# Ledger of designs, part 47: designed miniproteins, single chains, continued (5)

Each design is a single chain, and the fold is of that chain. pLDDT is the mean over its residues in the fold that is shown.

## One batch from the design tools (miniprotein)

Design m17715
Fold by ESMFold2-Fast:
Structure m17715 (fold): chain A 56 residues (1-56)
Amino acid sequence: DQSFQDFLSKLSQEQLQLLLEGQEEMLSSAKEKNYPQEVLDKLEAAIKAIRERLEE
Protein backbone atom coordinates (compact mmCIF):
# COMPACT_ATOMS: atom_id res chain seq x y z
CA ASP A 1 0.00 0.00 0.00
CA GLN A 2 1.72 3.15 -1.29
CA SER A 3 -0.27 5.46 1.01
CA PHE A 4 0.83 3.46 4.08
CA GLN A 5 4.46 3.31 2.84
CA ASP A 6 4.41 7.11 2.36
CA PHE A 7 3.08 7.51 5.92
CA LEU A 8 5.82 5.23 7.32
CA SER A 9 8.53 7.18 5.45
CA LYS A 10 7.62 10.31 7.47
CA LEU A 11 8.08 8.63 10.88
CA SER A 12 11.23 8.63 13.04
CA GLN A 13 12.79 5.36 14.26
CA GLU A 14 11.20 5.96 17.69
CA GLN A 15 7.77 6.59 16.13
CA LEU A 16 8.10 3.44 13.97
CA GLN A 17 8.96 1.37 17.08
CA LEU A 18 5.92 2.73 18.97
CA LEU A 19 3.67 2.08 15.96
CA LEU A 20 5.03 -1.49 15.71
CA GLU A 21 4.30 -2.11 19.42
CA GLY A 22 0.76 -0.73 19.00
CA GLN A 23 0.08 -2.85 15.91
CA GLU A 24 1.43 -5.99 17.65
CA GLU A 25 -0.88 -5.33 20.64
CA MET A 26 -3.84 -4.85 18.27
CA LEU A 27 -3.05 -8.11 16.46
CA SER A 28 -2.81 -10.01 19.78
CA SER A 29 -6.13 -8.52 20.96
CA ALA A 30 -7.82 -9.18 17.59
CA LYS A 31 -6.69 -12.85 17.66
CA GLU A 32 -7.99 -13.24 21.23
CA LYS A 33 -11.36 -11.72 20.21
CA ASN A 34 -11.58 -13.87 17.03
CA TYR A 35 -11.66 -10.97 14.56
CA PRO A 36 -12.17 -11.84 10.86
CA GLN A 37 -9.09 -13.20 9.04
CA GLU A 38 -9.11 -10.15 6.72
CA VAL A 39 -8.52 -7.88 9.75
CA LEU A 40 -5.72 -10.16 11.02
CA ASP A 41 -4.11 -10.23 7.55
CA LYS A 42 -4.15 -6.41 7.37
CA LEU A 43 -2.57 -6.07 10.82
CA GLU A 44 0.12 -8.66 9.95
CA ALA A 45 0.84 -6.84 6.65
CA ALA A 46 1.19 -3.53 8.53
CA ILE A 47 3.53 -5.14 11.10
CA LYS A 48 5.65 -6.62 8.27
CA ALA A 49 5.90 -3.23 6.50
CA ILE A 50 6.96 -1.47 9.74
CA ARG A 51 9.56 -4.18 10.52
CA GLU A 52 11.01 -3.96 7.00
CA ARG A 53 11.32 -0.17 7.42
CA LEU A 54 13.06 -0.59 10.82
CA GLU A 55 15.50 -3.17 9.36
CA GLU A 56 16.43 -0.64 6.64
Scores: mean pLDDT 81

Design m17716
Fold by ESMFold2-Fast:
Structure m17716 (fold): chain A 57 residues (1-57)
Amino acid sequence: SAEEERALRNFEKVLANLDSLSPTAKRVALAEAKRVLATSTDPRLRALAQELIARLS
């Protein structure tokens, strides 16, 4: 879906820029990644969400 493609692009940008993100942006990204794991079945999106959780936890 367009929403899933948007989330995927957003997660890729977040991962590329982790060191420059504000604490608030990191918190938002972590919350979004956890939501994706609860709701999405897309394997690529789930993989990016798991990577974000691992790097931000």
Scores: mean pLDDT 83

Design m17717
Fold by ESMFold2-Fast:
Structure m17717 (fold): chain A 51 residues (1-51)
Amino acid sequence: VLTAEEKEKFDHAVEAGVQALKGAVAKVLGDDAEAEHHFQQADELEEKAKK
């Protein structure tokens, strides 16, 4: 069974992955500013997922 803390960690990890994917798509489309923004959001969510 997952604790509330593990669930929060999982939710943040999933959102980090989504933001990383959006960043990659933006970069492919030539929108480097949006790509950087999404990658930064992914990093922040990844840190939240860590603790």
Scores: mean pLDDT 78

Design m17718
Fold by ESMFold2-Fast:
Order: structure tokens, then C-alpha cells, then sequence
Structure m17718 (fold): chain A 56 residues (1-56)
């Protein structure tokens, strides 16, 4: 099984998702309260960073 994201990675991911989507940081953290939500937020942030790197 893939490793669970650390709290620091989650905070960073939540900030990225908040900036990209316009959702509040608090709303993104609510999604990350569950193990499933935590992983989804982390993965979404990884994809968002990849898209930003390509200047999409």
C-alpha cells in the first residue's frame, strides 16, 4: 500500500488546492479529515502542481 501523506504534506496540499480551486483552506482541510479524503487531497495537489509546472 502507498504511504499515507504526512501532516506537513497535507497542509501544503490543502493550500495548493485552496489556491487552485478558490475553496477556503478550512473546507479543503475538512475533506482531509478522513484517510480517504487525505489521500484524495494529496493526489489532487500533486496533479495541480504538475499542471502549474507546464504553465497550463
Amino acid sequence: APPVPSDEELEKAAKIISEVTGLSYEDVLELAKTPRGRWLVYQAAKEAEKLKKENA
Scores: mean pLDDT 74

Design m17719
Fold by ESMFold2-Fast:
Structure m17719 (fold): chain A 108 residues (1-108)
Amino acid sequence: SEAERRRRFLELLSKLTPEQQVALGRAYQALDDFLRENGLSDEERRRVTAAFDDAVIEALEQGKSTREILRAVRDAVIAELQRIEKETGKKIDIPALEARFDALIAEA
């Protein structure tokens, strides 16, 4: 199913507008940087990245705007990070990531 998810994601990426490609690339980079800075394990990073990818796929399949896609991604990623924080007791700077995504949404 991961290979199927990846294929679906790549197919959807090929149909993105240039604006959507730039916005999603920036969102993914912001997330990747955040996850590295906050001491998440490889498994925890995979969980959060899967939540990001699933939110993008669902929003694109629903014909959502760039801003709506970024909001869906923000909400899905924050929810997964909150689950990880509760499960592990780790202190994750979720407000810092929320602020990064809110800045990207404002630019979209």
Scores: mean pLDDT 84

Design m17720
Fold by ESMFold2-Fast:
Structure m17720 (fold): chain A 60 residues (1-60)
Amino acid sequence: VEEAARLAGVTPEQVEAIIEEMKKRGLSIKNATAEEVRELAERFGVTPEQVLLVMEHFGL
């Protein structure tokens, strides 16, 4: 979590919140739409690119 936060340029709390929401929605890099990634980014105060980096790091 801390390493993922550092690599994506977000806080550990933001990483945990993103992962929790993705698990609740059943989202992964393979099935998430651009709209879903953007909505997650806006919700957690990060960029869409940062969401994708978090997803990549956790193999989601």
Scores: mean pLDDT 76

Design m17721
Fold by ESMFold2-Fast:
Structure m17721 (fold): chain A 104 residues (1-104)
Amino acid sequence: KATVYYLLGRYYYQQGKLDEAIKYYEEAIKIDPNFANAYALLGDVYFEKGDYEKAIEYYRKALEIDPDAPGVYRKLADVYESLGKTEEAEKWRQKAEEIEKKLA
């Protein structure tokens, strides 16, 4: 059920229809509030829209649900780098590497 909305969100994101993607990812989260991947993709859509504050919020929410997601830590680093916060970005890249070593 939540997966159908998640897949629709991904479809619209691939089409460049960012507002439609947001709508369907939000529906996925309403059905499954623990859908970490849907939060991460909401972060991606907001980052692409240039809404860095919302991108950080959604990436952090994804990490609260699934803290062992090195890809999301790297995305968080990319947002901080885009904000000119180089030290914060490097901190999150180091965290991604730590998680990768832990999972390897």
Scores: mean pLDDT 87

Design m17722
Fold by ESMFold2-Fast:
Structure m17722 (fold): chain A 90 residues (1-90)
Amino acid sequence: GPELVRQDAENALRSHEADLKEADEILERAKQMGNEELAKLVEQYRKGIEDAAARLRENLDDPEAAFDAVVEYTLLQMNLALAKKILEEE
């Protein structure tokens, strides 16, 4: 229910600095490997994470408004994990 959305939002915000650092590390590695396509995608994911986090901060007490931002943030975290895996398997 709404309580789970708030908990997910708070968890995302607690991990936010670490998520941005990991995105920056993935981006640097993609650039070092010459994978320009993956670098552009990771740059987009990083920006999306910042935008979603801003929406979460504004809507922590509004679970309906926060829900879309929680979903977006979670999908972007999954996309970063996939990008990291691609770089590890190259």
Scores: mean pLDDT 85

Design m17723
Fold by ESMFold2-Fast:
Structure m17723 (fold): chain A 55 residues (1-55)
Amino acid sequence: ASLEELEKELKYVIEKEKAKLDDLIGNYKDVAPNLVETFGEDTTLEEARLALLNS
């Protein structure tokens, strides 16, 4: 695939991963409230992942 195609695919994957992370946060009682409290509603995907990995 071309570089442009890869860039579009990566953007799509990032958006999909963010939606998946939001769903996971909603289902994890121990992580979700702490994540929202620590990082707020505007937490980035990478920050959210780091919080989940360290929980």
Scores: mean pLDDT 63

Design m17724
Fold by ESMFold2-Fast:
Parts: structure tokens; sequence; C-alpha cells
Structure m17724 (fold): chain A 76 residues (1-76)
């Protein structure tokens, strides 16, 4: 979980202005969607990632918070 959460933060940090879905992140990282969803839930609870509704409201997208951007910079 910790390793996956770290990889999720790094991926979102590549383009912080572009929200991504859990399925999109799972595909990019080569892990299961359930694993990514669990990591995202943890990161949201920590305030590092926020949930953003898609323009059509049909899915949830995820984006780094300001705190999450600080964490990504510290890991670089």
Amino acid sequence: LGEVAQRVLRLLGEDPDRPRSASEIARELGVSQSTVSRALDLLVSMGAVERVPSPDGRRTLYRLTESGREVVRAER
C-alpha cells in the first residue's frame, strides 16, 4: 500500500493540473483498480489527494492537494 500510494503521488505529480480516474491510474501503474482505490482512499484521508467530480458527474477524478504537491517534491 505505501509503495503504491507513493507511485500514485508521483504519477499525479507529473501533471498536477490534470485530474485522473482510479482506472486510469491503475492502467498507468500496472496494478489492480482495487489496489489503486485503496491507496487513493488513504491519500484522501491524509489530505494529499482530493476527489474532483468529472465534468459530466459520472465518475470521480483525483488530483494532488497543495500538501500532496509538497510530499511529491520531498520524494524527488
Scores: mean pLDDT 79

Design m17725
Fold by ESMFold2-Fast:
Structure m17725 (fold): chain A 56 residues (1-56)
Amino acid sequence: MREAQVEQIVEGLRATDPNSKKSDEELREEAERALDIGERTKQASLEAARELAAQL
């Protein structure tokens, strides 16, 4: 689930800077933004690969 992915990213961010003054809510917002960007990039890459395969 997306919520599980968000929590995993939040844990990673906390581990990188355990003294961060950012709230868990702020970290969740950052994780959501990162996932949205990642999903868009993944879809674009899959479409490019399919177009290349179709030309073979």
Scores: mean pLDDT 73

Design m17726
Fold by ESMFold2-Fast:
Structure m17726 (fold): chain A 60 residues (1-60)
Amino acid sequence: SKEELWEEVERALLLMQAALIKKYSKDPEKAEKTYNEVLKLIDEGKLDEARKLIQEALKE
């Protein structure tokens, strides 16, 4: 469905953002924990929670 397509697009964007945050982080240990938690949330279909976690990481 169109909803499934948009969910896949959102998953891809969240994964890209998480990877870039990890790559450019000044705190690699904290960034790795955040990255792993984002991956877990995406796998569980909790895209809103994953997005909020990414937003919090960007505030640093």
Scores: mean pLDDT 82

Design m17727
Fold by ESMFold2-Fast:
Structure m17727 (fold): chain A 67 residues (1-67)
Amino acid sequence: MTAEQYYQQGKEYALVKKDYAAAIEAFQKALALDPSFEDAARALVAVHELSKDPSNEKARELLESLP
């Protein structure tokens, strides 16, 4: 898989399946392949916030706003 593919997989885990642990793993794999992948880094921060509080609408909206 490419960094972009792991990033898209992470978004699906977080936004569709609400599986934040799987989303964190996917974003970490994206960053391992491309450490300069800013969208994956931002997504990882947002998912950490959602894993602490799944009702955090601002973190969810931030993740949804990412390309």
Scores: mean pLDDT 83

Design m17728
Fold by ESMFold2-Fast:
Structure m17728 (fold): chain A 55 residues (1-55)
Amino acid sequence: SAEEAALEAAIDAALTRLENWLKEQGYSDEEIAEVLERNRALMRRHYAEKLAARA
């Protein structure tokens, strides 16, 4: 759906900003990948809960 596509785009934008910040802090590519995967799962859960609360 358009709403789901917009949600995924927002998550991707947030994760891109996080990735850039972690690179500036000197984290390794492997550490960054693990942090991004964990945060993607958390963001999806958070937004799903927010959408359910608006029903």
Scores: mean pLDDT 80

Design m17729
Fold by ESMFold2-Fast:
Structure m17729 (fold): chain A 67 residues (1-67)
Amino acid sequence: AKELLERGKEALAAGDYETAAELYSKAIEQEPTAIGFYNLARALQALGKTEEAQKYFDKAVELADQR
């Protein structure tokens, strides 16, 4: 999961939003984390998938607020 998140961040920084979204999706499939959902949402927003991005932003907030 950690390696996938790091590779996803590199892809996002390079403007490869499709690869970033794929890597973040794989990361959250292995370990669902608020940061994983947040970064996936950012990549999806950059791809113009605004509605899908909003759903993952909401999931990131929900997971961050879980105690």
Scores: mean pLDDT 80

Design m17730
Fold by ESMFold2-Fast:
Structure m17730 (fold): chain A 69 residues (1-69)
Amino acid sequence: MKEELLEELKKVASQQPLDEEAVLELVRKLRELGVSREEILQPLLKALGALPEDRRVELAARLGAVLAE
């Protein structure tokens, strides 16, 4: 289950256009399962770097809120 959701997150994060809502939903589920922030952020770093500045800042803030609980 945890591995399956991490694989899905990597898949969604590699798709264009990026489905930001799907990313946030998967991050919430992974956090509920006790997956570490580091394990969640690794597949997202590349996707965040590919986004326009305004979208990157907004998604990063939303991710930070979810990861901070």
Scores: mean pLDDT 76

Design m17731
Fold by ESMFold2-Fast:
Structure m17731 (fold): chain A 88 residues (1-88)
Amino acid sequence: GVISRAVGTTLRAIGMRIDAQKDGNKEKEEVADLVIEALLTAMKDETMSEEKLEEVIKLSEEALRLAEQGKLKEAKELAKKALELAKK
């Protein structure tokens, strides 16, 4: 379900944050932190539609994929879009 996917993506972002901190990669840490905030914000919002939560998850998944490829600028922009969508 959508909630299970959101939780799984959050766990992946937490894992990325831990690895980035260990490696001293502060830019990758920033991407992970934005993704974690976006997903937690969306999951806590009682007015959040399932469709909107799915969009936040998709943006978050793509941000994490780009970050793993070292495309940190593009990853950060998508993570910020996920957070903006979660807050709206």
Scores: mean pLDDT 88

Design m17732
Fold by ESMFold2-Fast:
Structure m17732 (fold): chain A 89 residues (1-89)
Amino acid sequence: MDLDSEEFRREVLDTLAAMEAAILKNIEKQKGKLSDEEIEERIVRFAKLLYKDGFSKEEVLDAARRLAEMLGLSPELTERVIKKVEEEL
């Protein structure tokens, strides 16, 4: 098995990013707005887990950026988070 594993990996990454965004939005709805620091920590942790599971650095950085976009982060905060992800991988 693992035919088209590269296409499957991309689909998994998109799904995981969407799920993480939904979880974080749900937490925000229940507990009030999350701080930029809490969101940054969650995205970095998400990225580290993907990287540990065998996704490439480029795939992980793209997934992290997509997650930040889904969460509605400013471009400035998004770039700051992505830089931290890159430093932590």
Scores: mean pLDDT 81

Design m17733
Fold by ESMFold2-Fast:
Structure m17733 (fold): chain A 63 residues (1-63)
Amino acid sequence: GPADGERALELLEKLAKEIEAADPSLKVEIERLSEDTFRVTVTRGDETTVREYTAEEILRFYG
């Protein structure tokens, strides 16, 4: 539900900050595609990795 999406977004934002703090050469961008789906883009120089997660997956692994 909406609360799960918001909680998942908070966890992704926290993880993004932790990743960027650990390695300043990395840039993490989070895009909310729907209520329950997110795209996470990690850029290192000219290399870009894109992963898509559901709120359920985020909460299962990080919540």
Scores: mean pLDDT 81

Design m17734
Fold by ESMFold2-Fast:
Structure m17734 (fold): chain A 79 residues (1-79)
Amino acid sequence: MERALLVARAVGYAIRAIGAELEGDYKEAGESYEKAGDYYAKTGDLELAKKYYLKAAEYYEKAGDEEKAKEAKKKAEEL
């Protein structure tokens, strides 16, 4: 079941992102939220994908990475 594996990957990255967020590792939080969004986009869960892309953009901005923040926002808009 390919979809179930993609959802499991999305959840795994969301958990990693929360852990990174709690530790103040905003770059890792942004990267992990973006990967969670990518996997939800692949499963067709576009609302969750958009939510996690916007979270990724927020943490990329906190990390000072404006280029990655813009890319994450663009991914959310293209859904």
Scores: mean pLDDT 85

Design m17735
Fold by ESMFold2-Fast:
Structure m17735 (fold): chain A 66 residues (1-66)
Amino acid sequence: MQITITTSLTPEKFIGLVLKLLGNPNLTVSLVGDDTLVIQTSLSEEQAIALVQELNSNPNITASLV
């Protein structure tokens, strides 16, 4: 599964998000822009949906499951 994340976070908060995501061994994180991440994941569909919902709870983050 692939998750696309677009953010309006400060640079410090964005780095914090990247480091948090990199701490999960089931996620492969790619930076594709200054505020945009693409994640390849080996998570189950249910876990991937839960992660997208958690990310979207922050108004400065827009996450989409592909």
Scores: mean pLDDT 82

Design m17736
Fold by ESMFold2-Fast:
Structure m17736 (fold): chain A 98 residues (1-98)
Amino acid sequence: MSPKELVEKLSEAVDQAEAAVRAGDRDTAIRYLEEASKLAKELGEKVPEVKDLAETIRKMAEQLAEDLRAGKVSRLEAEVQLALIRMGVHLIKKILEK
């Protein structure tokens, strides 16, 4: 998978996780966050320029999935974390466009 395809799939996974959180579908949100974490890891391994940012996104997605599974985070807190993850993905897109 190309870096561009990886970031597009990562963006889609984050959008699907946000939709699931808003719908109250915790299991679906966890699944998409786990997918986002895997995609962020692969992106960081393939593109040294975004490695640190991709690792941050990976850790945030993994932590949010764990917190949702444990019932430690409210819907609003999950939406805030997803917005931060989305901002990181947009920054990666901008770096890859240069």
Scores: mean pLDDT 88

Design m17737
Fold by ESMFold2-Fast:
Structure m17737 (fold): chain A 58 residues (1-58)
Amino acid sequence: SAETAREAYERLLAEGYPEEIAEKAVLRAVTLYEGKLSDEELIEKTREIARELAEKAA
């Protein structure tokens, strides 16, 4: 949902991820897993993807 996506995005920013990484992670998680995972599982998957994207950018 849009609300869950916003919550995931805000949590990533609070954890110190750049806006670009947070946006890409949320978009990827929603595209691949929306409707397949619970809201909490989707947020956790978004954090996992953000970590991977940050590693690639370093």
Scores: mean pLDDT 81

Design m17738
Fold by ESMFold2-Fast:
Structure m17738 (fold): chain A 57 residues (1-57)
Amino acid sequence: MEKKRNEAFKKIAEELEKVPDSAERQRLLQEANARLDSGKPVDEIVEEVKKRVEELL
């Protein structure tokens, strides 16, 4: 995995740790991985995950 993608993945994982439901965490992680694989900007994916986590808290 490229360094930028690796760093983004770690940030996404850290944000998802805030979500108490393990099934919801897994869904958000899969969505983020799919977006990374589709070539979406890394910064947009990280921000989207943060917003979704905030909605769940």
Scores: mean pLDDT 76

Design m17739
Fold by ESMFold2-Fast:
Structure m17739 (fold): chain A 67 residues (1-67)
Amino acid sequence: SPEVKKKIEELRKKKEEMIKKLKEAVEEAEKTEDDPNRVALIKEAAEGMQRMLDYVVEKEIEKLLKE
């Protein structure tokens, strides 16, 4: 339905905005952090957050498509 499509579009847009912020945080860390180990941990945390966002958003989309 058009209503479901709009909700899916909004979820995808919000996910893209959050991923963009994660990418910006990693880029900032690469510029400002003198400790390579801290940069590595920030990248690992960002990758974990992106995987969680992907999982949660796909599950919500699946739920919407069943309605």
Scores: mean pLDDT 85

Design m17740
Fold by ESMFold2-Fast:
Structure m17740 (fold): chain A 68 residues (1-68)
Amino acid sequence: SHMDEKVKEFEKKLKEIAKKKKNEPVELILQEMGKLTGEEMKTASPEERAALKKVLMKIANEIQDELG
């Protein structure tokens, strides 16, 4: 579905940010992820926004748990 494709693409983009910035402070990684999320939310439906937020929270928690 369109939502599944959008969620999968978004997750890939977040993971690429984490890989590219693996040696940066956690706050800078999270800021870049937040910026990307803000851009994606501009064109997302309420249902898509909920799905994107779940992916963001999952990945952000993993990074904070690993590096915080």
Scores: mean pLDDT 80

Design m17741
Fold by ESMFold2-Fast:
Order: structure tokens, then C-alpha cells, then sequence
Structure m17741 (fold): chain A 58 residues (1-58)
């Protein structure tokens, strides 16, 4: 696990989400979850952004 990398990726994803770049945001949140699988914020944000796109990536 890399919690610091996950945190940085979450910050970048939140910025992308604020700019309406939902596909970029989902990619960043997915990488954050991979860096720290126990990061519940990454999971929550992934669910929220994928609802904007209609379906989550597996």
C-alpha cells in the first residue's frame, strides 16, 4: 500500500471532477484505490464519478 500516493491521486481526481473531467477523475480515483485498497474515500469517489458515466469500469 502507498497511502501518500493515494492521497495525491485523490487530490488530482477531485480537481478533475470539479472541472467536469469525469473520465480523468475515474482513472485517478481507480489508481488511488489500487495504491491504497483500504482507502474508503477513494472507493466512495469512484462510485460517485462512475454514476456520472453510467457504469463503473471493472
Amino acid sequence: ADPERARTLLEQGKKAYEEGKYEEAVSLFREAKQADPRNLEALKLLVEVTQKLGRPFL
Scores: mean pLDDT 77

Design m17742
Fold by ESMFold2-Fast:
Structure m17742 (fold): chain A 58 residues (1-58)
Amino acid sequence: GPEEVERQLRGLREALELARETGSRALLKVILHDARELEKVGGEEAREIREEAERLLE
């Protein structure tokens, strides 16, 4: 439900910050996969996380 989507979005944002701090490409790839799946129900917020993960992997 919506509460679970919000929880997952929060977790992905926290993981994204950790990936930025550590430079972990492996973590970024996991975040990218999860954000793509969540984009189906999380809309714009999930899309922003996906785009940022893709940018950091470039």
Scores: mean pLDDT 83

Design m17743
Fold by ESMFold2-Fast:
Structure m17743 (fold): chain A 90 residues (1-90)
Amino acid sequence: AAELLRRAIRLLEEAIEAIKKGDIEKALELLKEAQRLIAEALELLGFPVTTIVGRVLRLIGIQIDLELGYNEEAIEELRREIEWLRELLA
């Protein structure tokens, strides 16, 4: 679980850098991989399905924001997701 969370955090940080460079295609690719790892990590940690679904829907919302050109909003949301994941490792 912890290794999956650390990898997911790294991918989300890389996604923020891709957005800043205007590489939205790369950011979306990184977000989809991070979504998979987060879902797996939360399941291994024994989180209820409602929590897992809620976190996945947040990441899908960020992907939609990026496709609509809301880059600053997507970065802010990704920073909040990273902080939440870091608290699980504390």
Scores: mean pLDDT 87

Design m17744
Fold by ESMFold2-Fast:
Structure m17744 (fold): chain A 72 residues (1-72)
Amino acid sequence: SAEEEARRVIEEARRLAEEARRRGDLGSAKQAEKIAEALEKVIESGDEELTRLAVLRARQELRRMRERLEEA
């Protein structure tokens, strides 16, 4: 389901936040935490289509963040 997929992306975002924090990138850590919080709110809305779109956007943002961390 879209909710199950969103839960997995939330866990991925939180793990990325911990990695960013370990590297001293507090800005990326906060951004990843905000992504997780935003997804939790979308899940609570009960709108499956919004949840699916939010998951797609979150994955794109997390990928860009990982690329930035590799360059830092």
Scores: mean pLDDT 84

Design m17745
Fold by ESMFold2-Fast:
Structure m17745 (fold): chain A 70 residues (1-70)
Amino acid sequence: SVEELLKEMEELDQKILDPNASLEEVRANYERLKELWEELKKQRDKLTPVQLIVASTLLAAAEVELERRE
């Protein structure tokens, strides 16, 4: 479901933003987050505007953190 995908994305984002996570862990979790984002986009018609904003924000935060650590 969309709700389950969003929950998994949120959990991955928390792992990516963990200051104790290694760069390797951040990269692995970011790749998984991108897979979930692509799956979520396949279900775009089922997304509320709030859910889309949440998903986009999680992805953006992860991208910033990865770039900060590289």
Scores: mean pLDDT 84

Design m17746
Fold by ESMFold2-Fast:
Structure m17746 (fold): chain A 65 residues (1-65)
Amino acid sequence: METDERLLELAKQGKSPEEVFEEYAKEHLDEYKRYSLLAAIYQRRGDESKANEYFKKAEELKKKK
């Protein structure tokens, strides 16, 4: 959560959550982590629909293994 707050702070500097997330994701290439971060970002923005969608995608990746 603390780490995710830093990503949100960068978004407040004029970068969209998608831009900040894409930079982070390219370094790690972890799909589960990427969807989890998107879910957290949208949840903090109050977009519960998008947050739930990405959280479900992360859980589905976990279930497929």
Scores: mean pLDDT 66

Design m17747
Fold by ESMFold2-Fast:
Structure m17747 (fold): chain A 113 residues (1-113)
Amino acid sequence: TTFTPMERRRVGAVELSGAVMTDATGKTAVIGAAAHAPLTPEQAEATAAAVAEMLAEAGVDPRNAVVIFGGPASPEGRAALEAALRARGVLFVEAASPEAVRAAVDRVAAGFA
């Protein structure tokens, strides 16, 4: 099993990071979305589009990906991000903070689940 970090991206106030796990069955990805200002519906759509680009570049099927979101969000922004990701088959999970998002991605990239 190989763990490969993805290049970090920024979409407005959202920092995107990720790691790809490759084994004999294929590729899976964990993408962290850390918001440093309240996530709006417009930023949520842009964030989901950037996640789709990251997955395509890494050769990961969206159904084998999870996005971990942490940070401030409007209820509408949070709902828009969850809906946009689920529409693409990506699993959505919330973390307690932006720091928890970063820690989770870093652990996967280091080879820890």
Scores: mean pLDDT 83

Design m17748
Fold by ESMFold2-Fast:
Structure m17748 (fold): chain A 58 residues (1-58)
Amino acid sequence: MSPEQLAAVRALLAERGVEGLTDEDVRALARRLGVSPATVREARDRIVRLGRETGGDV
């Protein structure tokens, strides 16, 4: 996945929030980026996991 594609996933999460992101949003973004919906979901999960690993403090 390119840095630009990853940035697009991050931007969508920032706009919609984790709970606001639907399967339809995932599919629409996947079509725009020319990747599979599974690739978008993997990137989302990785971004969310990284946020949790920072410990949420500070």
Scores: mean pLDDT 73

Design m17749
Fold by ESMFold2-Fast:
Structure m17749 (fold): chain A 117 residues (1-117)
Amino acid sequence: MEELFEKLREAAEKAVEKIQKKYNGKIVSKREFLFAGQPALVYEIELEYKGKKYRVYIVADLDGSALGALLREARERKEENTVFLGFVADPVTGEIGVAYGGVSEEATKLAEELAKD
């Protein structure tokens, strides 16, 4: 299972590098922790897009539970300029999937743009 989380970490770090280079994103924090006993990695990035400041969370976890908890908290707090990009693994195949979303419609549009290659 360490190998699978390492692949998730690599995917998240590549996304962070892409956001820094293409959107001039600034890393505010990097957190590694256990969420319900599973490893999780979260990057917090500030960027400006179309004249608005956004907070982007890049989340890597095995099942998306940490991603879901963070998105729920941001929605409850009405943090409209918050964007999520998550890397999760299929528990059967080990394939890495990408999930994205935002608190507002505009944040969700940015999330979709960041998820595209």
Scores: mean pLDDT 82

Design m17750
Fold by ESMFold2-Fast:
Structure m17750 (fold): chain A 56 residues (1-56)
Amino acid sequence: MSREEAIEAARNAARLGEMLGRPDLAARAQKLQEDVEAGRLSGEEAAERLKELGLG
């Protein structure tokens, strides 16, 4: 997954978390987006983290 794809996936995951009434899940997805944008996490690592959240 590219960096741009990971950012979009994390942003969509945050919206999904809000829709499911899971603000903790939304917050984790938002943090994942920030980490990818800051270069602390690769797109591939972000994809694995999103799967762990049940949103990949």
Scores: mean pLDDT 80

Design m17751
Fold by ESMFold2-Fast:
Structure m17751 (fold): chain A 95 residues (1-95)
Amino acid sequence: MAEELREAIENGDIEKAAELAREVAATGSLEEIREVLDVIAELGPELSDEDLKKIFDAVYEGIEEREPEEKRKGVLLLTAAAIRVIGERIDRELA
């Protein structure tokens, strides 16, 4: 799944990337969600704000379908990934 997500993002297929991310966030293990978010954090700094928002919104929509405990953990993972992308963008602008 993470490999398919990477390929979709690298090919500019943001629609497919969002769909894959949402599916994993809704049905995957916490390990799979982490792997998907690691790919998004790695490639996210190079994406437009609109494309990045679409992918993060899709992940959040998937997480919202889970039970409260898993939802809480998913939101923490998503927040950590978003912080990594923002931090990298800040570092690039200040360099």
Scores: mean pLDDT 84

Design m17752
Fold by ESMFold2-Fast:
Structure m17752 (fold): chain A 62 residues (1-62)
Amino acid sequence: MAPRPLSPEQRAELQRLVSKIASTGDDKAIEEALELVRRAALGEISPEEAIEKLKKLVEELE
């Protein structure tokens, strides 16, 4: 009884955003990004919500 799984496109977008955050060297932002990916993978949040929150983290670091 799993919630809707991550699509390959959503996984690719999450990976791209996490990689961008990781490149900044901000440990707190990296931890938040990894937690968002984990929660999306477990179905605790929607993939769309995880992507949106990751985009906001990227905006804060740029």
Scores: mean pLDDT 77

Design m17753
Fold by ESMFold2-Fast:
Structure m17753 (fold): chain A 58 residues (1-58)
Amino acid sequence: SDVPLHRALGLSRRELAERLGVSPQTVTDWERGRAQFSPEQMDRLVALARELGVPGGG
């Protein structure tokens, strides 16, 4: 969907970056399709989405 990742989770880019242990620039690069998630980053994102009550899509 057309919604930025941080907005989909109800967080600012800074807050999302802090929760995932990355820089805000990394979040911007993900949202612009300029960077891929590492397996560790994806695991952290899934854990965060569960914490925020967002169901993971398969």
Scores: mean pLDDT 78

